# Designed miniproteins, single chains, continued (4): the designs that were tried, part 12

Each design is a single chain, and the fold is of that chain. pLDDT is the mean over its residues in the fold that is shown.

## One batch from the design tools (miniprotein)

Design m12384
Fold by ESMFold2-Fast:
Structure m12384 (fold): chain A 62 residues (1-62)
Amino acid sequence: DATEAARKSAEGARKGAEAGPAAARTAYHFTLQGLKDNPDAAPEAKEEAREAAEEAARVGGV
């Protein structure tokens, strides 16, 4: 399920941001790949994952 995969990517990005800069950088890249691999996900789930990735990018210094 593309939507479920996008939601899990968002959760991963949030947890990565909480774990510190190195984990946040890794989570940012994995979340972007998850969005790319799941283009058919619901728009709300993709937006949630994008917002979580942006937060991970800020914490990770990307």
Scores: mean pLDDT 79

Design m12385
Fold by ESMFold2-Fast:
Structure m12385 (fold): chain A 79 residues (1-79)
Amino acid sequence: MKEENLARILAQDTEGRLARAKALFVFTRDAEGREHVLGARPETLLADIPEDHLIVHVWSIEVDPETGRAIAVAGGLEL
């Protein structure tokens, strides 16, 4: 599942928006069908998401590099 989720994300990130983001909001479903919202980083995405969760939706967040504050939602990806 983790590798399949990564392959789907990379296949849909044709413009590299997720790879360039500083933070992600990741919407997942667990084995029971419950939905969760998790904070993740592009470089640690697979480590930040629990193994039993299916990634459903990813939002890339633009972050001010000096303050670390979110300044915009740069894009979304539905899986």
Scores: mean pLDDT 63

Design m12386
Fold by ESMFold2-Fast:
Structure m12386 (fold): chain A 76 residues (1-76)
Amino acid sequence: TRQAGDTLISLSKKYGALLDAGEGLVRLTEAIGRGDEKAVDEVVKEVKDRLIKAGASEEEAEQVGEALRVVATHNA
């Protein structure tokens, strides 16, 4: 969990205001709480798309997606 949070913070510093992790995390936590795997995947893909548009690599976008899933699971 802490390592996942550190990854999000590092990428947020690199890509500035693009990482609106708060809104995405709320939607992701709600989807996990409902058992809605499709909604979880859609939120993660939306965040990855925004990162790639800002110049993030596919690997960086994947790290954020994994970090969001880990953090949301602990908050669901």
Scores: mean pLDDT 66

Design m12387
Fold by ESMFold2-Fast:
Order: sequence, then structure tokens, then C-alpha cells
Structure m12387 (fold): chain A 85 residues (1-85)
Amino acid sequence: MEEVEREAARLAAEAIPEVGLVEAGRLAARYAVERVGLPENVEPVETLSDEQLRGIAVEALALYLAVEEGLPMEEALARAKEYAA
């Protein structure tokens, strides 16, 4: 859902400087699960690896930059990866 994706992206982007990529990704994933639910066969947020959570945070930051700043997705992804480094 578009609104849920935007809010998850905003939460992750705001959390990154305070708690880092792994915890920001966990916050975004939990928000998405709470709002849209998970199928029974989907892996719980608690079992996601640090690499998966960092990936979620970077993608969330890229989506946030694309939506809020009006950046092309390619530029938003590049900037999110640079910020995360």
C-alpha cells in the first residue's frame, strides 16, 4: 500500500542517524507488518538478518528521498547508499 510504504520509508530515514541502519530497517519492517499484516508463511521480522535489515533501511531511505525530494529513483538509491556508507 502506497501510504504504508511512504510512512515506513519516513520512519526508517528518520531513525537511521539515531539508531543506525539495522534498527531503522527493523522499525520500517515492523511498521509494514503492523499495517498490512504478513501471510503465515512469511519470515517474522525478528528472524531477518542484519544484512536484510540494512537493505530494507537503504531502500526505505531511497523511497523517502524519491518521494520527499522528487529525485529520480536511480539518484535516490545512489544517495541512500552514499548516506549509508
Scores: mean pLDDT 72

Design m12388
Fold by ESMFold2-Fast:
Structure m12388 (fold): chain A 64 residues (1-64)
Amino acid sequence: MEKLQKERKEVSRLVARVLRGIGAEIDLELAAKGLITLSDAQRAQLAADIAAGEEALKKIKEDL
């Protein structure tokens, strides 16, 4: 097993979490502008996705 393959897999997971968090931020901003309607459950899920994305981004910055 190659070290590069492990690192690549880890980075891919972190990038996926960051992208999910960014998407969640966009959805919340669109809702704030009145362009979309979000349920309470959707708002809670988006807040969780943003938090997970922020943690993943912080970890990527440490790897740089």
Scores: mean pLDDT 78

Design m12389
Fold by ESMFold2-Fast:
Structure m12389 (fold): chain A 78 residues (1-78)
Amino acid sequence: SAVEAAGVARLRAAAERAKAAKTLTEGIGALLDAIGEAIDVALALGVKLEDLPEAVREAFREAVEAGLEAMDRAAEAT
């Protein structure tokens, strides 16, 4: 679906921003973007977050993991 494809693309973009993040603010920003996109897709599809299409859930997991890794890198740099 167009909603699913757009959601996956935005989540992948959030993951790439997280991978490029050098500060805690950038890492948190990418994580919040990923959460917002997952919620938007769930609302658009009328489903619960746990019932999101597999492709969306996979892209979301990647974005969250990248965001958390960015936060860890920033914490170590302080």
Scores: mean pLDDT 82

Design m12390
Fold by ESMFold2-Fast:
Structure m12390 (fold): chain A 68 residues (1-68)
Amino acid sequence: MREELLKKLKELSKLPRKVQQLEALEQLKERVKAGEKLDEEELKEAYEIAKKEDQELAEKIKEILALV
């Protein structure tokens, strides 16, 4: 199987998952605004991973990083 075909399959399987991930990150952002403490190092690592796969998820993590 070609790399391009694998990417398409991953994108199709990720459509509901991406919406759920964005929702979870939005909830996490609200929790941080309410005073919940997060591990900044773990958030930075998650940002680097997301940056390679999905810019939208990366931007949401970056917003959370700005709050911690």
Scores: mean pLDDT 68

Design m12391
Fold by ESMFold2-Fast:
Structure m12391 (fold): chain A 65 residues (1-65)
Amino acid sequence: KEKVKEDVLALLKNIGISDEELEEILAIPDKEERVRRLAELIQERAGIDEDVARAIAELFVETAE
């Protein structure tokens, strides 16, 4: 669980998402909204497909909770 979280965190950092941005997203009470906001940010920063961004966001939110 922690290892997967760290790997995903490293990926998010590498594409330019800051700790502050992640903290802001993780503070959102609704899990679906957290996943959606993180997926949007990943898509914007990395320029990847929406489906891939959503999968990464889901994995991070699930391992962080």
Scores: mean pLDDT 76

Design m12392
Fold by ESMFold2-Fast:
Structure m12392 (fold): chain A 82 residues (1-82)
Amino acid sequence: AEKEIEKLIKEAQKILLENMPVTKGIGLTLRLIGDYLDGDFDGIIDTLLEAAEELEKQGKYDAAKKLREIAERLRKIVEELE
């Protein structure tokens, strides 16, 4: 579970860094790391969904879809651990 969560967070970080302006991509990546360290998985999911909505507004629908899929997968893993 932990290894799968780390993989999903890394995939999300890559998408954010490749698709967002550099400063915003770094800021969102740090927010994800902070939430992960705090065990705030709801915060991670919310951050990914907010980023996906922002990417959709920019016309980056493929990247947005991938972030939503990561958020859904992460939610299911967390629900199975609770």
Scores: mean pLDDT 81

Design m12393
Fold by ESMFold2-Fast:
Structure m12393 (fold): chain A 80 residues (1-80)
Amino acid sequence: SKQEQIVKYLESKGFKLIQEDESTGFRLYTKGNTQVFIHGNEIYIISDDKALRQEIKDYLESLGYKLVFESDNFLRLRLE
């Protein structure tokens, strides 16, 4: 599944699973000050590392995710 590909990608980049809830489909991955929240069809990226934030965004967009909101350190993406 696309979610399994995302999990493997994050783990390959050194992210660690901090929190999960199988009943809601929620997962939180962290690396340094970078946080990636997976919740259903949405992914949130919070990071002060602009290059890492962009790299994760580009990867998710390659899987069909679309950027729906952006601010200085926060991205929200959604899969249709």
Scores: mean pLDDT 87

Design m12394
Fold by ESMFold2-Fast:
Formats: C-alpha cells, sequence, structure tokens
Structure m12394 (fold): chain A 71 residues (1-71)
C-alpha cells in the first residue's frame, strides 16, 4: 500500500495541474471527471483493497492521458 499511495499522490498532483489547464480551456466536463477520479482514488486508498487501489490508479492515469490529448 505505501508504494501505491506514493504513486497516487504523484498522479493527484498531475491531475491538479491538469484541472487548472482544463479550467483555462473552459472544459468543465474534464474538470469534473478529474476531480471525481481523484476523490475515488483517495476513498479506495483509505477503505478499499490493494487491487481496487491499483485499478483506481490506472483509471486516473488513463483519464489524465485522455484529457491531455484533448487539450
Amino acid sequence: MKELRERALELAKRAQELIKKAEEAGDQQSVQRLIEAVNELNATLSFGSEEEARKAIERLEALIDEVEAKL
């Protein structure tokens, strides 16, 4: 879990920077999706299994890549 938590913190930081860029671009849907994905990841790290945490990390990473490609 410690390694996954560190990975999650790095992704959350990237997501926060991307949220600012999406807000500047007027892409409110991407902003909401990123916020929801970060919140889901945080909840999974606190209360979920290691497998659920890995899946949440993969989902957030994929969403970051998708949003960056559209901006």
Scores: mean pLDDT 82

Design m12395
Fold by ESMFold2-Fast:
Structure m12395 (fold): chain A 73 residues (1-73)
Amino acid sequence: PASRESYQQVVIELAKEMGKSQSFLEQVRRMDIGQIQLELSRLVREIIKERGMTPEEREELQLRLVKWMNAAM
């Protein structure tokens, strides 16, 4: 199973891509695994909505998230 650090890395990389503040990134580093998992779900929903992502773009995002997760394991 994915570790807290794997989820944290994915959330931080996604947040950086979305232009989130340094204070937000610092907040993520202090989150427990449950908080990080909820934040990942929130950010994925936010980026899809904000960018009006197509099914193809959503598939590419999902593959990228999986790659980031695996790289951190």
Scores: mean pLDDT 81

Design m12396
Fold by ESMFold2-Fast:
Structure m12396 (fold): chain A 91 residues (1-91)
Amino acid sequence: SEEERRREEERKRRERQIASLESGAYIRGIGEATQVRLEERRRAEEEIERNKEDKELSEKIREEAERRTEEALRRAREEAEREIKKIRERS
């Protein structure tokens, strides 16, 4: 029937909207994580260059940058997951 066809089209539109919002949240999370990674890398390289004669200090700077990057990646993933859950709860 015409009514069943309209309901099916409405369902498909809602599914597309939800998928679009979920994709957007996921892409934003990856983008934010990438930016943090690039910033931490640049900062670590600058500190290493300033202290290039101290190998132990250079290693510590790299370890700290890696730790901060991993924490930021975790936060970005958690935020994306929270946003996706919120979108799904809305319908």
Scores: mean pLDDT 75

Design m12397
Fold by ESMFold2-Fast:
Structure m12397 (fold): chain A 66 residues (1-66)
Amino acid sequence: MGYQQVTKAVSAALEGNLEKAREYVKLAEPENPVGAKAAQAFLEAVEKGQSDDEALEAMNRAAVEA
């Protein structure tokens, strides 16, 4: 279940729906804290105006470091 919420968070962020993305990160956290942290890094990068490529790199780094 946590994996599916992480995927939904990333999709929502890519669509520009940052509020929905934050909700999915919260839903993922109890079952997939690593995935939730990765999705949070992606969301923060998008909020800062970073490119999709930069956001994906931030997400991958957060997942590997966790």
Scores: mean pLDDT 76

Design m12398
Fold by ESMFold2-Fast:
Structure m12398 (fold): chain A 71 residues (1-71)
Amino acid sequence: MEPAPAEVVGEATTSDLELAAEQMRATAEEQRSLGAEARVEETDDKVVLTAVVTTEDGREVTVTVTVNKAA
């Protein structure tokens, strides 16, 4: 009820992108702990997570997630 910070900001913040990158790194580490291959690449424009998981049938599936700063 009482005041939440009600503020509109019309620009992307570096902190949001750093948080996203940190979350992706945590996800990659978790995947690697499960025996999957995972890698995170961070550039000035985007963050890319690539993971390879093995299915029960012994097949490998590559999953790529991209977060773009300039959406």
Scores: mean pLDDT 63

Design m12399
Fold by ESMFold2-Fast:
Structure m12399 (fold): chain A 129 residues (1-129)
Amino acid sequence: MKRILIVDDDPETAEKLAEALKKALPEWEVEVSYSHYGAVEYLRRAEVAPDLVLLDYFSPGYRGVDAIAEARALWPDAKLVALVAREDDSEALRAEALAAGADHVFVHSKPPTDEDIERLIELVKELLA
């Protein structure tokens, strides 16, 4: 079974994205972690390779660049999407995330709008094709 991991410390955002993805892609396993560090440590210890990681880049106590770099080193074939709230978005942050190993940077409103969700589902379908 293919696996999507959502890593976001905001439960409203994480749950909304998980519900939308489960509805759009019912054949895929969608898991949520509310911590960058917890998600990376969990996957490393479990030795389960995700097919796609949607990772909130701005998290207190952990740098998103480090989380993406660690995920890329552990799972070279995983698709990595950095989730960035519009308020935190910058050219420098996007460049940093891509340099760390992210395949895409996805900018959204917080909480995500219906349009943000539609754009994310389309991106996920392209990455999983």
Scores: mean pLDDT 77

Design m12400
Fold by ESMFold2-Fast:
Structure m12400 (fold): chain A 86 residues (1-86)
Amino acid sequence: MEIKERIRELAKKLGFEDLTDEQIDEIVKLTNGNLAKIEMLLASAAENGLTVDQLIEGLKLNADQIKKTSDEDIKELAEAARERLG
C-alpha cells in the first residue's frame, strides 16, 4: 500500500496543503507508520492551527522528553490516575 499517498490524501482532507516527501517521511518515522495515529495527529494539528512543521517538532520533543523523564512521568501519571479513581 502507498502509505505516503494515503498520508497526503488524509492531510488534504483535513485542510493541509501538499505535504513534502520530507515531512511525510518524518511523520512516518516518528509514528512508526501508524496511519490511525497519523490521522489523529493531523486532525489535532488542524484543530489547533498548527503547521505540519510545528507538529513534527512537537513529536520530536515528546519523544525526547519521554526518553529523559519516562520513569518520573510514568509514576506521576499512574499516581494521578489512582487519585482520580480513589
Scores: mean pLDDT 68

Design m12401
Fold by ESMFold2-Fast:
Structure m12401 (fold): chain A 61 residues (1-61)
Amino acid sequence: LSDEEILEIAEKYLSKEDAERLVELIRRHGLDNALVEAVLRGWMSPEQAEALAKDLEEKEA
């Protein structure tokens, strides 16, 4: 997935600013660590993080 595709999916659950931060975290730390960090920072709920992970995996398949 490109950064633009990840950003588009993330914007369904996050503000544009937080979605851009999430893309950077994914690139530096990987998807699982980035989602944990986003939940801990209060950018999204655990349920939203699970839905986002599923959307990203479904688009890569």
Scores: mean pLDDT 81

Design m12402
Fold by ESMFold2-Fast:
Structure m12402 (fold): chain A 99 residues (1-99)
Amino acid sequence: SAAEAEREALLAAARRQAAAVEELLRRILAGDPEFRANAGPLARELIALQDEGEEALRRALRERLEEARRWFEEHREELDPAELEAAELLFRELERLLA
């Protein structure tokens, strides 16, 4: 059905987004020179935090994720069930990544 196709597409998108964030963090933590040289403003901010130590980076990201989670819960009623499931999957994967 169209609803099942939409649900699967949203879950796949959430998984791809989580994997992209994991790869971004892996490159920042590895100190990839090419990535550091070509980093945009957000990535440069994360690199500066990582230069203070991995714990400083992880703590800042956990705080931002917690803030994003609070915003999501406040706006939960604005989302369809499939969007809610995909968002919950994304948050769970990011929380696991930063644990």
Scores: mean pLDDT 80

Design m12403
Fold by ESMFold2-Fast:
Structure m12403 (fold): chain A 80 residues (1-80)
Amino acid sequence: MIEEAKQAALAGRTEEAVKLFEQAIKKGEEPDADALAWTAVAYLAIGKSLESHKYFLEAQKKGATEADIFAAMRALAKAL
Protein backbone atom coordinates (compact mmCIF):
# COMPACT_ATOMS: atom_id res chain seq x y z
CA MET A 1 0.00 0.00 0.00
CA ILE A 2 2.70 2.57 0.89
CA GLU A 3 4.68 1.60 -2.26
CA GLU A 4 1.48 2.01 -4.31
CA ALA A 5 1.03 5.47 -2.78
CA LYS A 6 4.60 6.41 -3.82
CA GLN A 7 3.94 5.17 -7.37
CA ALA A 8 0.76 7.29 -7.60
CA ALA A 9 2.65 10.36 -6.34
CA LEU A 10 5.46 9.82 -8.88
CA ALA A 11 2.81 9.65 -11.64
CA GLY A 12 1.43 13.04 -10.53
CA ARG A 13 -1.74 11.53 -9.01
CA THR A 14 -1.23 13.14 -5.61
CA GLU A 15 -4.87 12.83 -4.42
CA GLU A 16 -4.75 9.07 -5.17
CA ALA A 17 -1.39 8.86 -3.39
CA VAL A 18 -2.89 10.44 -0.23
CA LYS A 19 -5.86 8.02 -0.30
CA LEU A 20 -3.59 4.98 -0.76
CA PHE A 21 -1.38 6.15 2.12
CA GLU A 22 -4.42 6.61 4.40
CA GLN A 23 -5.61 3.09 3.50
CA ALA A 24 -2.17 1.66 4.36
CA ILE A 25 -2.28 3.33 7.80
CA LYS A 26 -5.84 2.03 8.36
CA LYS A 27 -4.57 -1.51 7.63
CA GLY A 28 -1.88 -1.15 10.33
CA GLU A 29 1.17 -0.29 8.21
CA GLU A 30 3.56 1.94 10.18
CA PRO A 31 5.12 4.66 8.00
CA ASP A 32 8.83 5.28 8.34
CA ALA A 33 10.42 8.74 8.14
CA ASP A 34 10.69 8.50 4.33
CA ALA A 35 7.00 7.60 3.90
CA LEU A 36 5.97 10.47 6.20
CA ALA A 37 8.09 12.91 4.16
CA TRP A 38 6.48 11.69 0.90
CA THR A 39 3.03 11.99 2.46
CA ALA A 40 3.69 15.54 3.68
CA VAL A 41 4.73 16.64 0.16
CA ALA A 42 1.65 14.93 -1.36
CA TYR A 43 -0.69 16.70 1.09
CA LEU A 44 1.00 20.02 0.24
CA ALA A 45 0.51 19.35 -3.50
CA ILE A 46 -3.27 18.91 -3.02
CA GLY A 47 -3.56 22.09 -0.92
CA LYS A 48 -3.81 20.56 2.58
CA SER A 49 -1.07 22.65 4.17
CA LEU A 50 -2.00 21.94 7.82
CA GLU A 51 -1.86 18.14 7.34
CA SER A 52 1.35 18.56 5.32
CA HIS A 53 2.99 20.47 8.21
CA LYS A 54 1.82 17.81 10.71
CA TYR A 55 3.41 14.99 8.69
CA PHE A 56 6.64 16.97 8.14
CA LEU A 57 6.98 17.27 11.94
CA GLU A 58 6.33 13.52 12.39
CA ALA A 59 8.92 12.72 9.70
CA GLN A 60 11.53 14.89 11.46
CA LYS A 61 10.68 13.19 14.79
CA LYS A 62 11.43 9.81 13.16
CA GLY A 63 14.78 11.02 11.78
CA ALA A 64 13.99 12.50 8.36
CA THR A 65 16.62 15.03 7.33
CA GLU A 66 16.14 18.18 5.25
CA ALA A 67 17.79 16.22 2.42
CA ASP A 68 15.12 13.48 2.68
CA ILE A 69 12.37 16.10 2.42
CA PHE A 70 14.06 17.81 -0.54
CA ALA A 71 14.41 14.43 -2.29
CA ALA A 72 10.66 13.83 -1.91
CA MET A 73 9.87 17.33 -3.20
CA ARG A 74 12.15 16.93 -6.24
CA ALA A 75 10.65 13.54 -7.14
CA LEU A 76 7.07 14.87 -6.96
CA ALA A 77 8.00 18.09 -8.82
CA LYS A 78 9.48 15.97 -11.64
CA ALA A 79 6.17 14.04 -11.87
CA LEU A 80 4.08 17.23 -12.03
Scores: mean pLDDT 75

Design m12404
Fold by ESMFold2-Fast:
Structure m12404 (fold): chain A 81 residues (1-81)
Amino acid sequence: SDLEKKLVEALLKVPGVDRETAERLAKIISNLVNKVKEGKISEETFKKIYELGVDSFLKEMGVPEEVAEQVKKAIDEVLKE
């Protein structure tokens, strides 16, 4: 989707983020956003999953904490549009 492509491109601009991490995270976030748009989950549920899940996912993918903060900022900028 257009959102998934924008997320991948934004995430790849973060130093220390590889393509696999960018593509997997972009797919997860775009799927969650689409579920909110379809009424399958609430915005409150999305925010909770995002806040708890992104840090856990990035740690599992071996992303350092300082890079994880830049990843979250990149996602937030894409989602504001």
Scores: mean pLDDT 81

Design m12405
Fold by ESMFold2-Fast:
Structure m12405 (fold): chain A 60 residues (1-60)
Amino acid sequence: MEEELEREINRALAEMILGITKKYLTPEQVAEVKPLIDEAIETGSLEKVREAIRKAKELA
């Protein structure tokens, strides 16, 4: 129950990160972050969400 809730929250966070990166990063930079975002959406992993944020911050 708690794990399912956390996975749904993490997926929502990953989708939000994708939307934000598309606004502030170039298409090429978005392409570098997208694999991490896609993996975070597929798995609901907080670690993958954190990796996506780090990569986006590095590119920005």
Scores: mean pLDDT 81

Design m12406
Fold by ESMFold2-Fast:
Structure m12406 (fold): chain A 82 residues (1-82)
Amino acid sequence: KYRIAPAKVENGKVVIEDTDLGLEVVGFAGEKKTYLFLRIEDKSSGKTYVQEIYESDEAISMEEMEELARKALENARKHMQE
């Protein structure tokens, strides 16, 4: 039902958008640690379903950040179906 486009990195921020959901990921900013803050908002209803913050002990590649974001989005989609 929901599809996630490939992530893109822009000034230490990864953005993933879906058809009906917006996911913003903020990550690495030049330090050895990566922070992953994401918020999932249903564009049609305007409701926020999931809000997560993660921290890695090292700099994460775009691919790793995308996987973490996908997991959080999957969790949110389960809650949205309820």
Scores: mean pLDDT 54

Design m12407
Fold by ESMFold2-Fast:
Structure m12407 (fold): chain A 72 residues (1-72)
Amino acid sequence: ALLEIKTLAEGPDFTVEETSDGHILIRLGDDKVIVSDVSPELLEQVKAWLASQGKTVVGIEYREGVAVLTVE
């Protein structure tokens, strides 16, 4: 979880990936980042980092203990 935030924060470029179930996963370079067992604090850090990169989080879904972020 904490390493997932570091992965997102360290990369200057990232891609959103849609799963077969229609979920949006954040991918940074070759790294696929899924926020699992997410605390509210971890989720807010991810949202803050995305905002610093000029991205807007328009939706957050919890599925099977994973937070899936939809970004604009």
Scores: mean pLDDT 54

Design m12408
Fold by ESMFold2-Fast:
Structure m12408 (fold): chain A 62 residues (1-62)
Amino acid sequence: MTPEERAEIESLGLEVVTDPETGLEFVVDPETGSRLPASVVLGLLHNGEDVVAVLRESEPFE
């Protein structure tokens, strides 16, 4: 993830976190606690999709 991509994600009110066990980056919605892999969020962002809406509808199965 580039600093520019991170800034765009953060401008949506989302947070970028790195999982210390796997080293993977995730994007987290602080309102719902929902998270998606950063690679998925970047794909949505580049396609002009509403990342926040997708994230809020995407609940973990746990």
Scores: mean pLDDT 74

Design m12409
Fold by ESMFold2-Fast:
Structure m12409 (fold): chain A 58 residues (1-58)
Amino acid sequence: GPAEEAAARLGRNAALAGQALGDAEAYKLGSIGEQLGRAGDWKGGREAALRAGERLKG
């Protein structure tokens, strides 16, 4: 649904940002967020994506 799609998109964006910045942990967390969101775990997906985003903020 919309929440799962939003979580997956947040995770994908965080993974791409981590890849661009050479941050392997942010890439990993963002990728987990995308996969969890696609699997229907929107809460877990969002949490992983937010952890990646906080890491990328410095």
Scores: mean pLDDT 85

Design m12410
Fold by ESMFold2-Fast:
Structure m12410 (fold): chain A 63 residues (1-63)
Amino acid sequence: DKEREELLEEVEEMTEKAGLSEEEKEQVKEFALVLYDEGASREVILQAAEGLIDALLHVRKQE
């Protein structure tokens, strides 16, 4: 499924640029795949992934 692979590549690039750990990257990828499998649009999935990445980064910074 090319659309699914393309989505995962974009999410992976987002997580790499954000400097997430390997575990955090997997969490974001799994979240994106669940939304994709439930029929969410690519735009909604990318927006949700960005929000999760931001939340993970803010939790780290609160320390």
Scores: mean pLDDT 80

Design m12411
Fold by ESMFold2-Fast:
Structure m12411 (fold): chain A 67 residues (1-67)
Amino acid sequence: MDEEEFEREVREALLLIWHGIGKYEISKGNYEAARETIEKIRRFAEEHPEVKDLADQAIADLEKLLA
């Protein structure tokens, strides 16, 4: 089984978890924590450009919810 593919899937799963955490933080009025989550996603995408598109989608969704 492809180790690179498995590692990419794990990174994509982490982004989905952080995206969910960001939405939860916003729903609770924890806007500061939500912004920290956006920053974590952004930095993670810089280190792992293969997941950039997924990260950009998550950031855009969270920023829209904060607006």
Scores: mean pLDDT 83

Design m12412
Fold by ESMFold2-Fast:
Structure m12412 (fold): chain A 83 residues (1-83)
Amino acid sequence: MLKRLEEAAERALALLDKAEPLEAARGKGIVSEGLNAAKSRLDTDAVGVLLEAAEEVAALPSPEAKEAAEVLREAAEEIEREA
């Protein structure tokens, strides 16, 4: 689980790097906070926390943010499937 969370966050952050600087900074903040929250809740609701982060990123107006949100949602689905 932890490795998948970290890999998904890294992919999302890489996508957000292609957005305009202010939006990239906001998106990276959301992803980093979501990853830290998911890590603290691995035994309870890491998937739910990751999905909340995906929804927040999806609210940003760039196509890169939408792609990053999809990466986070896909990771959440993979974790849920293997649990």
Scores: mean pLDDT 78

Design m12413
Fold by ESMFold2-Fast:
Structure m12413 (fold): chain A 85 residues (1-85)
Amino acid sequence: ASKFEKVQAIMAQTYREVQRLREEGASDEEILGVLKEAVEKIGEVMDNKDWTEEAIKELEQLRAEGASVREMLRLLLQKAVELMD
């Protein structure tokens, strides 16, 4: 599979996992953990540690500022798209 296909698979799996966790009443902190794991997997596929560190930092900053799960997912999608261009 191409790197693009691998990143798409990670994003799709992450969205499904976040939906499941939200249905089960998981905390925003638990969901942030899933998003951070997705960032690490994407960064590994793309071999880009600098992107991984910045994406994690931005997610943690958004959470500290009271951002919603939806806003954190939007940031992850934006960062993944920018990395693939």
Scores: mean pLDDT 84

Design m12414
Fold by ESMFold2-Fast:
Structure m12414 (fold): chain A 64 residues (1-64)
Amino acid sequence: VRDKLLELLEEFLAWAREHASPEEIAEIERLAERFRAAKTMEEQARLLLEIGFILAEVELRQLS
């Protein structure tokens, strides 16, 4: 699958592996697995938003 949501997921995973803690990476990887198993575009978008929220928290913590 080469949709824009998958491309964004790969970018999020790359950033997370570089900046997030091992525990946060594990949670993001679990959400990514659910994303790949998701049968609807709506569920995929919601899971991607949840990952984005975790990444935003990581970024804010690093900048503070």
Scores: mean pLDDT 79

Design m12415
Fold by ESMFold2-Fast:
Structure m12415 (fold): chain A 92 residues (1-92)
Amino acid sequence: SAAKKIEELRKKYYENAAKAAELLEKALAGEKLSDEEKEELFELLKEANDALTEALVIQAKQEGKEELVEEIKKKGEETLKENLEQIKKILS
């Protein structure tokens, strides 16, 4: 069902966001992340963003708001790009 898929995507979002937060907290505390940890952080952020965007798309379709699907996808892509650029500045 759509509701079950949204729940699964929400869990994926929270799990990936929590792991990303742990790596980001290490960097903000002044620890130097390895290149492997930086790539993992970027991948976790992308997976979290993609899961949230997909959940919002499914919800919009369930609510009969299919006209919002492309805007939701575009906003998801823009948010990910902005967040990755900010984090790259923190990690420089």
Scores: mean pLDDT 88

Design m12416
Fold by ESMFold2-Fast:
Structure m12416 (fold): chain A 69 residues (1-69)
Amino acid sequence: MSKEAVRVETLILLYQAVADSERFVTDRILANSTDPARQAAVQAQLAATLAVLDQRIRDLQKQLDQLKS
């Protein structure tokens, strides 16, 4: 509703879109791989990337909650 709330919501959507893109690319790599060790390494890299993005989204959601007043 406020201009600041709209800006924070837009940033949350941007980080969510990046996370979805990373999952999509990883799924395509895994579908084309037959090596379990390579699959495990790619999944570990995705998990690390998603952990960083999820933390940023949580921080932005806290900011959004503070802006609701």
Scores: mean pLDDT 83

Design m12417
Fold by ESMFold2-Fast:
Structure m12417 (fold): chain A 80 residues (1-80)
Amino acid sequence: SEEEEWIKKERELAKKQVEVMKELRKELNVPYPASDASLEEIQAANQKFLDALAKSLGKEKWSRDEKIEALRKELRKRLE
């Protein structure tokens, strides 16, 4: 069905997004949190990743929302 095909494409897109996020973290030298990391440690690691991305763009003083939008833009560019 068209719905099953759409779900399959969404799952493939999600996998590709994870791969792009891994590559981007590697480029920015920001490690993934440990597999047993707490929610707080995961949140802190995600904030460090956003800050590292903003710094790479010369925009260290950007708001969190601006940093998130910059990440979304980079993901869209790499997913094309």
Scores: mean pLDDT 78

Design m12418
Fold by ESMFold2-Fast:
Structure m12418 (fold): chain A 71 residues (1-71)
Amino acid sequence: SDEEKKEKVVNVINSLKALSDSLKKSIIQGINATKAEELPQGLLNLADFLERVLGAEEDAQKLRELAESLK
């Protein structure tokens, strides 16, 4: 279900090491406002940001794997 997909995404976002609690909260608000079908692309965009800007390659890989699992 869309609710289960969003819960899975929220749990992964909360597990990320590179993001502050404030950024996690903002991202989670965005996830809850996003259509479930748009989540994979949103996660890929966030992964690119984490890798390119923060150098958080492990967190970026987790988001890419999550995005693929939601297709």
Scores: mean pLDDT 85

Design m12419
Fold by ESMFold2-Fast:
Structure m12419 (fold): chain A 66 residues (1-66)
Amino acid sequence: MSDERIDAVAERLEKEFGIPRGTARELVLRLASGEITVAQAKEMLKSMGLSDEQADAALTIMVNEL
């Protein structure tokens, strides 16, 4: 997977949800590699202050761009 594609997704997550770009990039990488499940990614997003609805929207962006 290209760094450019991962960076683009991380930038969208930062812009839409205020997730720090480095944190968003790491989350995208871990989800894409299968290190974490979609359910684990959702819980991590919620732990960062996102609502259930915002976490689902962020996951949709990550899954659709990967």
Scores: mean pLDDT 80

Design m12420
Fold by ESMFold2-Fast:
Structure m12420 (fold): chain A 96 residues (1-96)
Amino acid sequence: MKVESEVSKELEEIYEEAKKRAMERIKKEGKEKVREEILERIKEILEKEESLNEEQKEKLLEAYRELLESMSDEELAELVAEMVRNEKAKEIAKKR
C-alpha cells in the first residue's frame, strides 16, 4: 500500500465501528450469542492452521472458550472488533 497512514486510519475506524456494533449486539441478543460467533470464527482460523495437529486445535479451542466465558461485555466487543479489523487488513493486503 502506497499510503500506509490512510490504511492505518481506516483500520482504526473499522475497529471502533465494529466495537460499537458488537456492544449493541451484546445488549440486544445477549453475550452468549456473540461468544458463539467468536468461537465459530476461531474454529475456522484453527482449521486453516496446517502447522497444528487435531489435538492442538482442540486444546486451543477449549482455551479460547474458557477465555471468552471470563470476558466482560467490553472485552468481548473488543475481541470482535479486532477480528473484523484483522479480516479487513488481510483483504487490503490481497488487493492488486
Scores: mean pLDDT 77

